# Ledger of designs, part 47: designed miniproteins, single chains, continued (4)

Each design is a single chain, and the fold is of that chain. pLDDT is the mean over its residues in the fold that is shown.

## One batch from the design tools (miniprotein)

Design m13723
Fold by ESMFold2-Fast:
Structure m13723 (fold): chain A 66 residues (1-66)
Amino acid sequence: MTPQELADSIVRAVELALRQAGYPDEEVARVTERIRKALEELLKKNPNATVDEISRVVGEVLAEAR
């Protein structure tokens, strides 16, 4: 799995999890978009980003969203 494929999979998984938890579409879109942008910035700086780096960035965005 490439870093891009992993990033896309994580965005999809977060979207599904938030929808299953009963979050409204606007909230799901907002959180998902923040994760997507953060991962795009990570991959621009490091195209070979590791799973750990991707997971850390996702975790930071989710912590900020709380």
Scores: mean pLDDT 77

Design m13724
Fold by ESMFold2-Fast:
Structure m13724 (fold): chain A 70 residues (1-70)
Amino acid sequence: SELEELERRLEELTERVRELKAQGRRPSPEEVREASRVLREAMELAIKEKDEELLKKVEEFGLLLKEVLA
């Protein structure tokens, strides 16, 4: 389903950003655009489906992305 695909992509991007942060590296502008797109889509779906677990994952990834871009 679209939900399962978005969850998988969100998890993949979260791990990528965690690895970049651990290495003291920043994501590329292309990676930031993709991450922002997936975050938006996952947040919209989580709200629509009232999926509290997905919403938590979105919030965690959003915070991680902000930290790595600071």
Scores: mean pLDDT 83

Design m13725
Fold by ESMFold2-Fast:
Formats: structure tokens, C-alpha cells, sequence
Structure m13725 (fold): chain A 63 residues (1-63)
């Protein structure tokens, strides 16, 4: 799976989870991450966006 595709998917999942948990600030951050992932051409940046989204998903799941 391409790093860009993984990052976009993770950001989408984060947005959905944050809205379900009632955390709008995180949902807004997820939309921003998704936009950055769509425009990112650097593999390192794509991987970092994915890692950030996954870490935030874990934090929101624990709420």
C-alpha cells in the first residue's frame, strides 16, 4: 500500500472516530491531515502523517 493512501485512510478513520466520540477539534485536525496527505509527494512526510493519524486514533479510542 502506498504511504499516501495509508495516510489518507488513517486521517479519514480519525475524523470519523473523533466525530463519534464528540471531539470536534481532533476531527478538524484529521481533515487537515487528510488534505496534507493528498498533497504530499515526499514519502517521509506521507509516513509521518500516517503515524500521527494512527497515534491520534489510539488516543481518541481511549476516551
Amino acid sequence: MENKERAIKAAEELSKLAREKGVPDIAETAEWLKQRAKEATDPELQKRIYEIAEAMKKAVEEM
Scores: mean pLDDT 82

Design m13726
Fold by ESMFold2-Fast:
Structure m13726 (fold): chain A 81 residues (1-81)
Amino acid sequence: SKKELLAQGKKLFQEGLRNLALGKYEEAIENLDKAAELFIKAGDYDSAARAYEQRAVAYKKLGKTKEAEEAQKKADELKKK
């Protein structure tokens, strides 16, 4: 259900933010990608955009500038939905 997708997405988003704060950038990206997928499936494009914004932060911390820019563009696209 949409409610279950949102609940699982929120759980993964929070775990992603925790891993980001701990400097576990690869694990943060993994969790944030899964959260964004679940938010998109639920039609929550604002939460999906936030997940991609945090993914961009994680890529910047890893020095992956191109991937960070691509994640930010995806966030901006989702905000227009």
Scores: mean pLDDT 90

Design m13727
Fold by ESMFold2-Fast:
Structure m13727 (fold): chain A 66 residues (1-66)
Amino acid sequence: DEEIEKREEELRERAKKMTEEEREEVIREAEKLGFDEEVIKRAREGDLDALTLLLGLIELHKEYPE
């Protein structure tokens, strides 16, 4: 899906440019929301794919915060 691929690329680019503090904020938000612990651990280790996934999940949750 063209739309999904575009969003994934945008999230990946965002993840690459994030500061350490911004990464920690994303990880802390993901922990609060109860996202997958394995993905959170990978993101903390510097896995850009895991960080990108968490960004996408957080955006989805913000669209429907309940």
Scores: mean pLDDT 76

Design m13728
Fold by ESMFold2-Fast:
Structure m13728 (fold): chain A 83 residues (1-83)
Amino acid sequence: MEELEEKSKSEDPKVAARALLELAGLLLKEGKYEEAIEYARKAAELDPSLLPAALHVQALAYKKMGEEEKAKELHAKALELAA
């Protein structure tokens, strides 16, 4: 995780975005749902090609927090973009 945190501060936006998305996935596994959502959003903002994966992480985090309608909306968007 610390290595990914270092890469998330990279001056290369694509390297930083990928590291932020990987951190978001790890935070989701650790139950840090709000932090996972924030990192996933930052990743997609730096590299829009990561938007489908970032939306998927956000959807899973919202579902685990009990935000079922928001999770459905984000999951549907992620599936449309990843098809």
Scores: mean pLDDT 80

Design m13729
Fold by ESMFold2-Fast:
Structure m13729 (fold): chain A 94 residues (1-94)
Amino acid sequence: SAVDEVMEVWEEFAAGVLKIASPEVKAVLEAGRARLEAARAAGASPLELIALAREEMGEVYAAARATLTPEQQAELMKLIQEASLRLHDIMERA
């Protein structure tokens, strides 16, 4: 389902982020996962989950700007761009 595809994109994003994560970035990432899982359990649509995932990726980036090196921030931006492209593809097919 499109919902399952959105959650898969988030999990792949999260796995990449965890390789470079500070404790602060990890906490934001775990909170984002919890919010996405709660929204899914509440019956959120694919479009609502895509919007929430994009918001949560922004929160991860904000934490990263304060705690990660420029090189780690560049890797995170690449992970955000890859996830955003996949979410856009899901949105166009839903």
Scores: mean pLDDT 88

Design m13730
Fold by ESMFold2-Fast:
Structure m13730 (fold): chain A 69 residues (1-69)
Amino acid sequence: SSMKKREEAVKYSTENLLKVAETADEVIEKARKNRELLKRHAEEIGEALRRGPEEAREKLREAVRELLE
């Protein structure tokens, strides 16, 4: 029966859409945490720039490493 097959397809599509919504919430939460991390690293890089370009470069490497985890 084509009706039963369509009902199964609708259920599958609905379950997939709910998973996409859950993934979107996780991405937003990660972006918020990364924003706070970026602010903290920006302040540390700014302070390091006052000490010299080598110190600033090392702080930038630390920031990139933490953001990529």
Scores: mean pLDDT 73

Design m13731
Fold by ESMFold2-Fast:
Structure m13731 (fold): chain A 110 residues (1-110)
Amino acid sequence: LLEKAKKEKNPIRKAALYTSLGWQYFQQGDYQKAIQLFDKAIELDPENSQAWLNRGNAYFRLGDYQKAIEDYEKAISLDPNNSDAWFNLARAYLKLGDYEKAEYYEKLAQ
């Protein structure tokens, strides 16, 4: 997958390949490597809502809840119909102890 991403000349397709590779490292528990790959995807295609969502998930796994919130908010701004982004935003606020915002965003995730 990395070889395909490096050889791809179209920036949108290259971003999609980096997003897929980042998700592979995320599933292996390598959240730092996943973030580096999602960073590359976002640089190539900043409107890739999935890359923002997946980077937020990696920050969440590392306990960087504030950075996770920022990425989830960006994912929602690009794709407001993504219920996973709303649900994960609520979970991140819950981890920060902001119970009012957690409940509010959980209702929007439905």
Scores: mean pLDDT 89

Design m13732
Fold by ESMFold2-Fast:
Structure m13732 (fold): chain A 69 residues (1-69)
Amino acid sequence: MVVTLDEVTRALVRLLLEGLITPEQAQRVGALLKKLGDEVTLSQVEAAAREAGLSDEQIAALLALLRAL
């Protein structure tokens, strides 16, 4: 499954509004994914979130939102 950086950004904003991630975590994920181009795989999103220091629960919530698109 492939998602756009816009879709990932919208999912990160939603998690921020729900208090599930920090602004610093969202910024780190976004910065890592921007280096990969406009379209990314869910595996690339998971790897970037892990590198950004998200917990397994935070990663699962992010991937669940992206799979629902």
Scores: mean pLDDT 85

Design m13733
Fold by ESMFold2-Fast:
Structure m13733 (fold): chain A 66 residues (1-66)
Amino acid sequence: SALEAEITAALALMMAALAKMYPEPMSEAFVERLRELVERAVAAGALSPEEAAELRALIEEQEAAL
């Protein structure tokens, strides 16, 4: 549903904000979960292209540290 998509996008944005505030790279499990949520939210049209690009860049930075 549209509501589920909005909740998924909100959760992804909150997780990304948490990762940015944390001084160390997040766990592999956290990054994998964030990726899943971002791709689901993008597929549902719940993230703007700008938000999606920022979240994907963060995911790539986190994965490079694993």
Scores: mean pLDDT 84

Design m13734
Fold by ESMFold2-Fast:
Structure m13734 (fold): chain A 72 residues (1-72)
Amino acid sequence: SLTREQAIQAARILIQQGVLVDLARKVIELLESGKADTGLEAARMAARSLGLPGSVADGFVLMLQDVLDQLR
């Protein structure tokens, strides 16, 4: 799984691209506050707080991974 720092970096890039901005901001908040330790945990919590299904959290984590892969 993505480390906390990797998930925060990738989520910031999604915000800069205008992609899933509210979800990405909530994920960063949860990781930086220590309420979540992993990108998946943060994405699941963020999706619940925004009234989104859990499948959106899984898809969001894949998007974070794709963003990091594009930086290689």
Scores: mean pLDDT 85

Design m13735
Fold by ESMFold2-Fast:
Structure m13735 (fold): chain A 66 residues (1-66)
Amino acid sequence: SEVAELLEEALRLAEEGRYEEARELVKKAFSMATDPAVRAALAEALKAPDEEFARNLRVALQLVKS
């Protein structure tokens, strides 16, 4: 899934502290996601502060993989 690939790259960038770049990838993933649960999880990640961002991305990634 291209959405999963974008979220895995965003998670790597976030773990490196590159939050601006990570958020841009999440915005791209959001534009491509069709599942309402995935879209809701991605919207929550984008609203989250940097310290909660990686946690919210992991939740979204698990939904995409399930």
Scores: mean pLDDT 86

Design m13736
Fold by ESMFold2-Fast:
Structure m13736 (fold): chain A 66 residues (1-66)
Amino acid sequence: MNPEADKALNTGKELEKQGKYEEAVKAYKRAIEIDPNYQEAYINLGKVLEKLGKFDEAKKWYEKAK
């Protein structure tokens, strides 16, 4: 696995735990930018977008995880 992508994913998880959902979105998108095959980052991005009420955007990212 790419260590920089893992760092971005973990940053997103930490921000999500703090309720900083918009910042978590940016961190998860960064993980995907570094590793486009990082399935966990797509799934976590979709989940946090649902928490923000962005259901259509969440669905698009879930579809990319497949």
Scores: mean pLDDT 84

Design m13737
Fold by ESMFold2-Fast:
Structure m13737 (fold): chain A 55 residues (1-55)
Amino acid sequence: DKLKEQIKKLSKEISELTLKYIEALQNSDYEEAKKLEKKIKELLEELKELQDKLE
């Protein structure tokens, strides 16, 4: 199922970016953290759209 594969891939990417976001915050790299936050929000929106297509 192509759509399920896309959801899994996107979920993994969100998880990886979230870990980088936490690391950036721990290192007080607020510029990097802000960029990662925006990217994560975009991917979460894409994930929701893909999940909505399954239903």
Scores: mean pLDDT 84

Design m13738
Fold by ESMFold2-Fast:
Structure m13738 (fold): chain A 60 residues (1-60)
Amino acid sequence: SEEKKKRIEELIKQEERSLAAVREGLADPTLTDYQRLFLEFVAGAIEFVLEKLKERLEKL
């Protein structure tokens, strides 16, 4: 479905923007150890979601 493809492409773009924002946040040298660990976890979670979305897009 073209509609499903466009929806997944929109989700990929949104997740890529979120990942860029988290990576920008991780560049902050004033982060506490807990804040850094949390943001690294969030980045990993977004990367996993992006991988799965791209796999779904390839199957359409």
Scores: mean pLDDT 89

Design m13739
Fold by ESMFold2-Fast:
Structure m13739 (fold): chain A 68 residues (1-68)
Amino acid sequence: KKEEYEKRIKENPNDARAYFELAKVYMEEKDFEKAIEYFQKALQLNPDDLELRKEIKELMEKIFESLP
C-alpha cells in the first residue's frame, strides 16, 4: 500500500490524492510528523479541492486529539 502511493508520486509528483493517501498510511503507523507533512503537500498541490481540504482537516483533528 505504502509503496503503491510512493510509486504514484514518483510517476506524477502533482498527484495530491497520492500524498493524501500516503499521509493516511503514516497515520496508521503512528508517524504523525510524516502524516502532517504529506497532508500539507496535498493541500499545497490542490488548494481549491474543498472535499480534500475537509477530509484532511478531519484527519488532522484526530491526530491532535490522539496526542497526550
Scores: mean pLDDT 78

Design m13740
Fold by ESMFold2-Fast:
Structure m13740 (fold): chain A 65 residues (1-65)
Amino acid sequence: SPEEELDRFIEQIKKAIELMKTFEKEVQKQIGEDLIDNARLAGRRFDAPEKAEEVIKEIKKAIES
């Protein structure tokens, strides 16, 4: 279902966030921007803006250290 696909996508983004934290801060910002764009796209595609908002906040917090 679209909800299961969105949940798997969010799980993959969360794993990408953990990997992102292992890079230098400048690289983290570049990766973080790409992850935010991907989260926004998924939120629009699956009509799930609240879940997209949550994962975007996680990405932003990760970039902040």
Scores: mean pLDDT 79

Design m13741
Fold by ESMFold2-Fast:
Structure m13741 (fold): chain A 78 residues (1-78)
Amino acid sequence: ATADLEREFAPLTPEQRAAVDKALDEAVKQGLISPETAEFIRRNSVTPATGILTVAVAVATGGMSREAAQKVIDALEA
């Protein structure tokens, strides 16, 4: 339980960062989010927890579809 929580608040691994960048680039290419929304998520995805919260804000404000959000969350949890 504690180890899982610590993982969510640890800095993103290079693999997680690459997966998040790929998911954001694919979402922009498909028209699911704006480049500005992708940059907002990228800048605020320092940890998986921060990334997930940033994605939730983007969905709540209409900047991102739930489908695009799930792909980015999957990348953060990779």
Scores: mean pLDDT 77

Design m13742
Fold by ESMFold2-Fast:
Structure m13742 (fold): chain A 92 residues (1-92)
Amino acid sequence: KPSEKDLELEIELAMLRMSLAVAKLTFERAKAKGDKEALQEVKEVLEENLERAKKLLEEAKKAGASESIIRELEELIKEAEELLEEVREELE
């Protein structure tokens, strides 16, 4: 079982988590100010990151990654989807 592949997946997961945290903070700020342009930008960033996260989850499952990495990635996808729905509601 390649620990090297698990490390690569952990690094990409950490980068996606950082991106999601930044998006969440930017969303809260944009929402407070009624900044529709910033909300649209957050939506686009979240859609891109969600596609990347879903692709990474498929690669992780195919590579036989640890159950903890798969769970963390599934949790991140769920959190990103929930945030994306909130952003879409603010843009309506």
Scores: mean pLDDT 84

Design m13743
Fold by ESMFold2-Fast:
Structure m13743 (fold): chain A 80 residues (1-80)
Amino acid sequence: SEIREEIIKELEELKKELKEKLGVTVEEAKEILKKAKSFSDEELRDYADLVMAEKMIEALKEKKSVDELQELRAKFIEEL
């Protein structure tokens, strides 16, 4: 789907920008989210957005439906 390829490209750019801003890999961001007990709202958002971008890219490449993508996003936010 042209729309899926466009969204993947946008998420890859977001992932690149957040990796540069935070100075971390996606795997390091996942570990920081698990281990940190306090974040500023901005820090929490940036680390969460980086990890979410990776999850969404993977789900889009697996051809998940819009409903499945929305459920994945909602579940991730609840786990924060």
Scores: mean pLDDT 79

Design m13744
Fold by ESMFold2-Fast:
Structure m13744 (fold): chain A 86 residues (1-86)
Amino acid sequence: MTLRIVLRGASEETIAHYQALAEQLRARGYDVEVRIEGDTVTLTIRGASVPLVIGYVLKAIGLGLDGARVTVEFKGDEVTITVELG
């Protein structure tokens, strides 16, 4: 599956965290792309397993319970999680 995580309104600390996460995932053999546009971070993981996708969906639900706006979209083999922080 392809997992795309879009974080809008990210702090510098959150941006640094997701950059480090992308490097760690690449070191573990995942095909990972990270894009930073202002305060928006887009993390794309290709070849993600179903358990990995579920783990990120659950994390996004947690952020939603903490007051973030969260959208999860399923399109065939693609999952997009959009989180609006702020």
Scores: mean pLDDT 83

Design m13745
Fold by ESMFold2-Fast:
Structure m13745 (fold): chain A 62 residues (1-62)
Amino acid sequence: MHLLVVTVGMSEEEARELAERLAKEYGADSYEVVLARDLAEARELARQALEQGILTVALARR
């Protein structure tokens, strides 16, 4: 199972570390990190991934 992690307002390093932890917790075979510009873009990316059956986590900080 693939895990998609979409973040807003995080550095690439922070997002990567978080994605690695989540992938281990969820037992995902692979993971991908996407840095979205804002929450609207994050929601759109998550919607597309979920339609493909990809487990998706979206996280925002400000």
Scores: mean pLDDT 79

Design m13746
Fold by ESMFold2-Fast:
Structure m13746 (fold): chain A 74 residues (1-74)
Amino acid sequence: HHMTKEEVEKLIQEAFEALRNGDYERAVELARKAIEGYKKLGIEPPPELYTLLINAYRKLGREDEAEKVLEELK
């Protein structure tokens, strides 16, 4: 099903909370869901979500994934 804008905004809040708590895998999961939710709504995802993904992937030692996110921002 499509997520509502409210559900997507809640995912963003939870993603940043997970990042602050050091739960980097959950931060990635939630941020990816939020980005997909925005795209399904036809809305450009906020840049802060991509920054969160880059930071979380780097904390996980997944530099290749972080680089892929950076390329998507070009």
Scores: mean pLDDT 83

Design m13748
Fold by ESMFold2-Fast:
Structure m13748 (fold): chain A 61 residues (1-61)
Amino acid sequence: MGLENAVALLLADPSLIVPAVKTLIAAGKLALARELVERLKAAAPDNPEVAKAAAIVEEAE
């Protein structure tokens, strides 16, 4: 439930994607950040902010 709402919000304003992912990583929620990025990749694979967020999550692992 929460992830679908987050995906919808971030797709409405993609500038929030990278800050949201960085916030989750800083909070120690790497698994949640990864799930969020995978859902964003499924919905908008060619979005450059999604690609940046995916790289940040991969580097944090």
Scores: mean pLDDT 80

Design m13749
Fold by ESMFold2-Fast:
Structure m13749 (fold): chain A 70 residues (1-70)
Amino acid sequence: AAARLRAEAAADEAAVPEHEELARTSKDIAVQIGAILALVGTAISLRLAGEEERAEEVLERARRLLKEIL
């Protein structure tokens, strides 16, 4: 169980750059918001895997992207 959660969190974290790029480059606000929600989901996965510091890093990136969307 713990090993599976860590593997899933690592896979989610590996996708963070893709979600950040999609949030910044998409012309569709719904797609940008979806990408930010995916980052929040990644932060939750990391926290469940016990990676609290990394979860906070991803959450802060999601917060900054949300503030930058106009």
Scores: mean pLDDT 79

Design m13750
Fold by ESMFold2-Fast:
Structure m13750 (fold): chain A 60 residues (1-60)
Amino acid sequence: MKATRERIINAAVELIKKKGGEVSTAEIAEAAGVSKATLYRHFPSKEELLKAALERLLKE
């Protein structure tokens, strides 16, 4: 679902703000309320997820 992708990005942004970017994909998946498999369906790599989160953060 599109809402799931947005939830993952929002969770990543929140964790980056709190921890200065030192977050794992497992922590992001847990915060977003999704499985690691679901996270990988939307972001095949941690790099892609971090790019999306940082782009959101920098444009805000």
Scores: mean pLDDT 78

Design m13751
Fold by ESMFold2-Fast:
Structure m13751 (fold): chain A 64 residues (1-64)
Amino acid sequence: SEAEAHYEKGKEAFAAGKYKEAIKHYAEALSLDPLHEEARRLLLEALNKLREKNGEKPLGPLVE
């Protein structure tokens, strides 16, 4: 699916340390499939990696 294609691109960007690019792809995957649990989890991880690089505290879960 198109959502899975974006999810895979996000994982590639994440593995390369390109967290802003990973965030974009995970967000697109979630726009196409809002119930994609793994994309939601990895989006939060990518956001927290970017925040850590900027010296900020990690975010909590996106949804309770």
Scores: mean pLDDT 78

Design m13752
Fold by ESMFold2-Fast:
Structure m13752 (fold): chain A 70 residues (1-70)
Amino acid sequence: SMQKLEDEILEALALMYIAIGRLFLKRGDLEAAREELEKAREIAETIKDPELRKRVEAEVERAEKELEAA
């Protein structure tokens, strides 16, 4: 369905922003890392499938905890 395709695109976009955020974190750019993770969170919140949304939000939370530990 179109809704499933949209959710898959949103998942891919959120995971991309998480990856970019983690790259900035590894490079010591905490401000850039925060901005990218905020984008990932916003996208994750728009996912319609509650199970998929929960999984993607958990990935965002993991990356946010990595930022907090930095």
Scores: mean pLDDT 89

Design m13753
Fold by ESMFold2-Fast:
Structure m13753 (fold): chain A 74 residues (1-74)
Amino acid sequence: MATDEQRLEAMRRLVRALQQRGLLTPEQAEELLAKLPEYVNDLDAFLAELSRATGVPRATLRAMFDNILAEVQA
């Protein structure tokens, strides 16, 4: 089971990965990172906002998040 700290770290890594792929501008990434504490208990809202910003399907973003979270928990 993931802690809030592990979920926040996975969310940060996902935002940075999307920025590195050119799917988020630096400004969009920093705005999303500032809002992460609001999403720690609402992953669906976080993924919906990322999907709107990037055009990536929510299911794809969820799979990316789950993979990153598994790495953070290792």
Scores: mean pLDDT 84

Design m13754
Fold by ESMFold2-Fast:
Structure m13754 (fold): chain A 59 residues (1-59)
Amino acid sequence: SDREAAERTIRAIEESLRNGDVAAAKAGAHEALKMLEEGRVPEDLRERLLELARQALSL
């Protein structure tokens, strides 16, 4: 569940970034940060999700 949610969030941010959908990318980044703060992201996915969130928020 948490792993599948994290993987879906990663894919959503990556797709938004590829499509140039800034609003969707930033929305995904905020959700990602919330999941990270709540400790709901598996440790092996944490760094990748944080990197994508920072990239999206820099748009």
Scores: mean pLDDT 84

Design m13755
Fold by ESMFold2-Fast:
Structure m13755 (fold): chain A 56 residues (1-56)
Amino acid sequence: EEELLREVEELARALAEAGASMGEIIEAAVDFVIEKGRPELVHRAAELAARVWEEH
Protein backbone atom coordinates (compact mmCIF):
# COMPACT_ATOMS: atom_id res chain seq x y z
CA GLU A 1 0.00 0.00 0.00
CA GLU A 2 2.61 2.61 1.06
CA GLU A 3 4.87 1.61 -1.86
CA LEU A 4 2.02 1.95 -4.39
CA LEU A 5 1.02 5.36 -3.01
CA ARG A 6 4.66 6.47 -3.25
CA GLU A 7 4.60 5.48 -6.94
CA VAL A 8 1.36 7.47 -7.38
CA GLU A 9 3.01 10.54 -5.83
CA GLU A 10 6.05 10.23 -8.13
CA LEU A 11 3.78 9.77 -11.17
CA ALA A 12 1.74 12.83 -10.20
CA ARG A 13 4.89 14.94 -9.73
CA ALA A 14 6.29 13.90 -13.11
CA LEU A 15 3.01 14.75 -14.87
CA ALA A 16 2.73 18.11 -13.07
CA GLU A 17 6.29 18.97 -14.16
CA ALA A 18 5.30 18.05 -17.74
CA GLY A 19 2.42 20.54 -17.57
CA ALA A 20 -0.52 18.16 -17.20
CA SER A 21 -3.79 19.49 -15.76
CA MET A 22 -5.12 18.42 -12.36
CA GLY A 23 -7.79 16.31 -14.08
CA GLU A 24 -5.20 14.53 -16.24
CA ILE A 25 -3.03 13.79 -13.20
CA ILE A 26 -6.00 12.47 -11.19
CA GLU A 27 -7.11 10.25 -14.10
CA ALA A 28 -3.57 8.88 -14.51
CA ALA A 29 -3.29 8.10 -10.78
CA VAL A 30 -6.71 6.38 -10.72
CA ASP A 31 -5.89 4.31 -13.81
CA PHE A 32 -2.53 3.36 -12.29
CA VAL A 33 -4.01 1.89 -9.08
CA ILE A 34 -6.76 0.08 -11.03
CA GLU A 35 -4.14 -1.49 -13.32
CA LYS A 36 -2.22 -2.61 -10.20
CA GLY A 37 -5.38 -4.41 -9.00
CA ARG A 38 -6.00 -2.03 -6.08
CA PRO A 39 -9.37 -0.33 -6.82
CA GLU A 40 -9.83 0.29 -3.08
CA LEU A 41 -7.02 2.88 -3.35
CA VAL A 42 -8.77 4.95 -6.06
CA HIS A 43 -10.04 7.59 -3.61
CA ARG A 44 -6.65 7.95 -1.87
CA ALA A 45 -4.80 8.08 -5.20
CA ALA A 46 -7.11 10.81 -6.51
CA GLU A 47 -6.68 12.91 -3.34
CA LEU A 48 -2.90 12.45 -3.38
CA ALA A 49 -2.69 13.39 -7.07
CA ALA A 50 -4.79 16.54 -6.53
CA ARG A 51 -2.61 17.53 -3.56
CA VAL A 52 0.61 17.07 -5.56
CA TRP A 53 -0.80 19.26 -8.36
CA GLU A 54 -1.85 21.98 -5.86
CA GLU A 55 1.63 21.98 -4.26
CA HIS A 56 3.34 22.22 -7.66
Scores: mean pLDDT 81

Design m13756
Fold by ESMFold2-Fast:
Order: structure tokens, then C-alpha cells, then sequence
Structure m13756 (fold): chain A 60 residues (1-60)
């Protein structure tokens, strides 16, 4: 039932993770932590928390 939603969110977050890695090119450890944490939240179905984490990282 939620396969399409999960797939679309994963693709969108993959693109956002790439943007975060580029933005934090001088701090790859921070980029990796944010990326890994976001993926973990997605796998747990906590999509709102994943988006909030990514949005906060992009603001720094």
C-alpha cells in the first residue's frame, strides 16, 4: 500500500543527501552522519523526522 510513497521519498532523500555531501565537502564526517541518520529514519517509517534532519543540515 505504501510502496510508491516509500520509493518516492527514498529517491528524493537520495538527491538531498547528495546535495548535503556537496555542501559539506569540507566536513565529510558530518555529511555522512546526516545521510546515515536520514536513511535510518526512512527505514523506520519516520519520514517527517528524516525531512527535518535534512532541512536542518542544509541550513548550516
Amino acid sequence: MQEELDREVEEALLIIKTAIIIKYSDDPEKAQKVSDEALRLIERGELEKAKELIDQAMKE
Scores: mean pLDDT 69

Design m13757
Fold by ESMFold2-Fast:
Structure m13757 (fold): chain A 91 residues (1-91)
Amino acid sequence: EEKYRENAKKALEIVKDALTQAEKEDPELAGPFRDRAVKALEEAIKGSREYGLYVARQLKEELDEVAKTLSPEVRERLQKAMDEAIKLLEE
């Protein structure tokens, strides 16, 4: 449980950092996604690891849609951050 909480916190910080960079590129699209993603992950880490992982995977699917309007560089960084977050939640 403690290990999951620490991994979830680290995953959240990685996602927040990547989304903050994306928001600088496109604040109108990336900002709302960041707020929704952060809130969803914050809520998920209070639950089970399985729920946290489910939410992270759903956010990765949503990211592909959001990233269509972002630069390739920002898009790749976001995808990498989501993969790292999912890996942390999986342990």
Scores: mean pLDDT 76

Design m13758
Fold by ESMFold2-Fast:
Structure m13758 (fold): chain A 118 residues (1-118)
Amino acid sequence: MITLTESGGGTFPEGGSVTLSWKISGDTESVFVVGWFRQRPGEEPQFVASIDLATGDVAYAPEVAGRFTISYDKAAKTAYLDMRDLRREDTATYYGYVVDLGDFGKVYWGEGTEVTVV
């Protein structure tokens, strides 16, 4: 069973930066996609960023493109989301996820990391 341990949340100033991370526990050999969703207060969950681990292809939501950078350290089994030029609209709970293609595309989610921009 895969589990995600998230860290890096808190309260940050507008124009500031933060790095969120999550670490995978369990077998990662069949993990093919890693990424983040976020849920803003009163809104539905929204895609933020992903990496396809087979190709190295990265994808970003248009609203974060150029401000956020996703990376994955395979040896550490840790994904990072570097968030720059923070805006009040970046206030959300951020959820790490992985897609396990060995389990026919089963998705595992983290419990969420709260980020508040003031």
Scores: mean pLDDT 81

Design m13759
Fold by ESMFold2-Fast:
Structure m13759 (fold): chain A 59 residues (1-59)
Amino acid sequence: EERIKKAIEEAKKRGFSPETIEVVKQVANAPSEEAARAILEAAGYGGTLRDTVLEIAKK
């Protein structure tokens, strides 16, 4: 709950698009890192962007 809210705020601060913010929200709401990684793979996120979203969402 609170973690998801913080992840969204961090994404906003970094100037992410609404589309990317929705991905951050989905990743932050994932019950495990495995689930989060699956969401990012499905969205086509790779490299530095994937790592950045994971850091924000798991923070």
Scores: mean pLDDT 75

Design m13760
Fold by ESMFold2-Fast:
Structure m13760 (fold): chain A 63 residues (1-63)
Amino acid sequence: STFYRQMAEYAEEGAKKAEEEGNLVRAAKGYEVAGQFYRLAGDDEKAEEMFKKAEELYKKAGV
């Protein structure tokens, strides 16, 4: 569980950096990966938050 949470946090940080750089699709993919790891860590609320961010970024990117 702690391993998956650390992977989720790492992916979320990467996604935030991509978003700040304007790489919307890369950011969206990063948030999807973070969401998957948060779910594996048992944090469904945080996982849903990540998936919603990914969906919003895909919309902004025209995907």
Scores: mean pLDDT 87

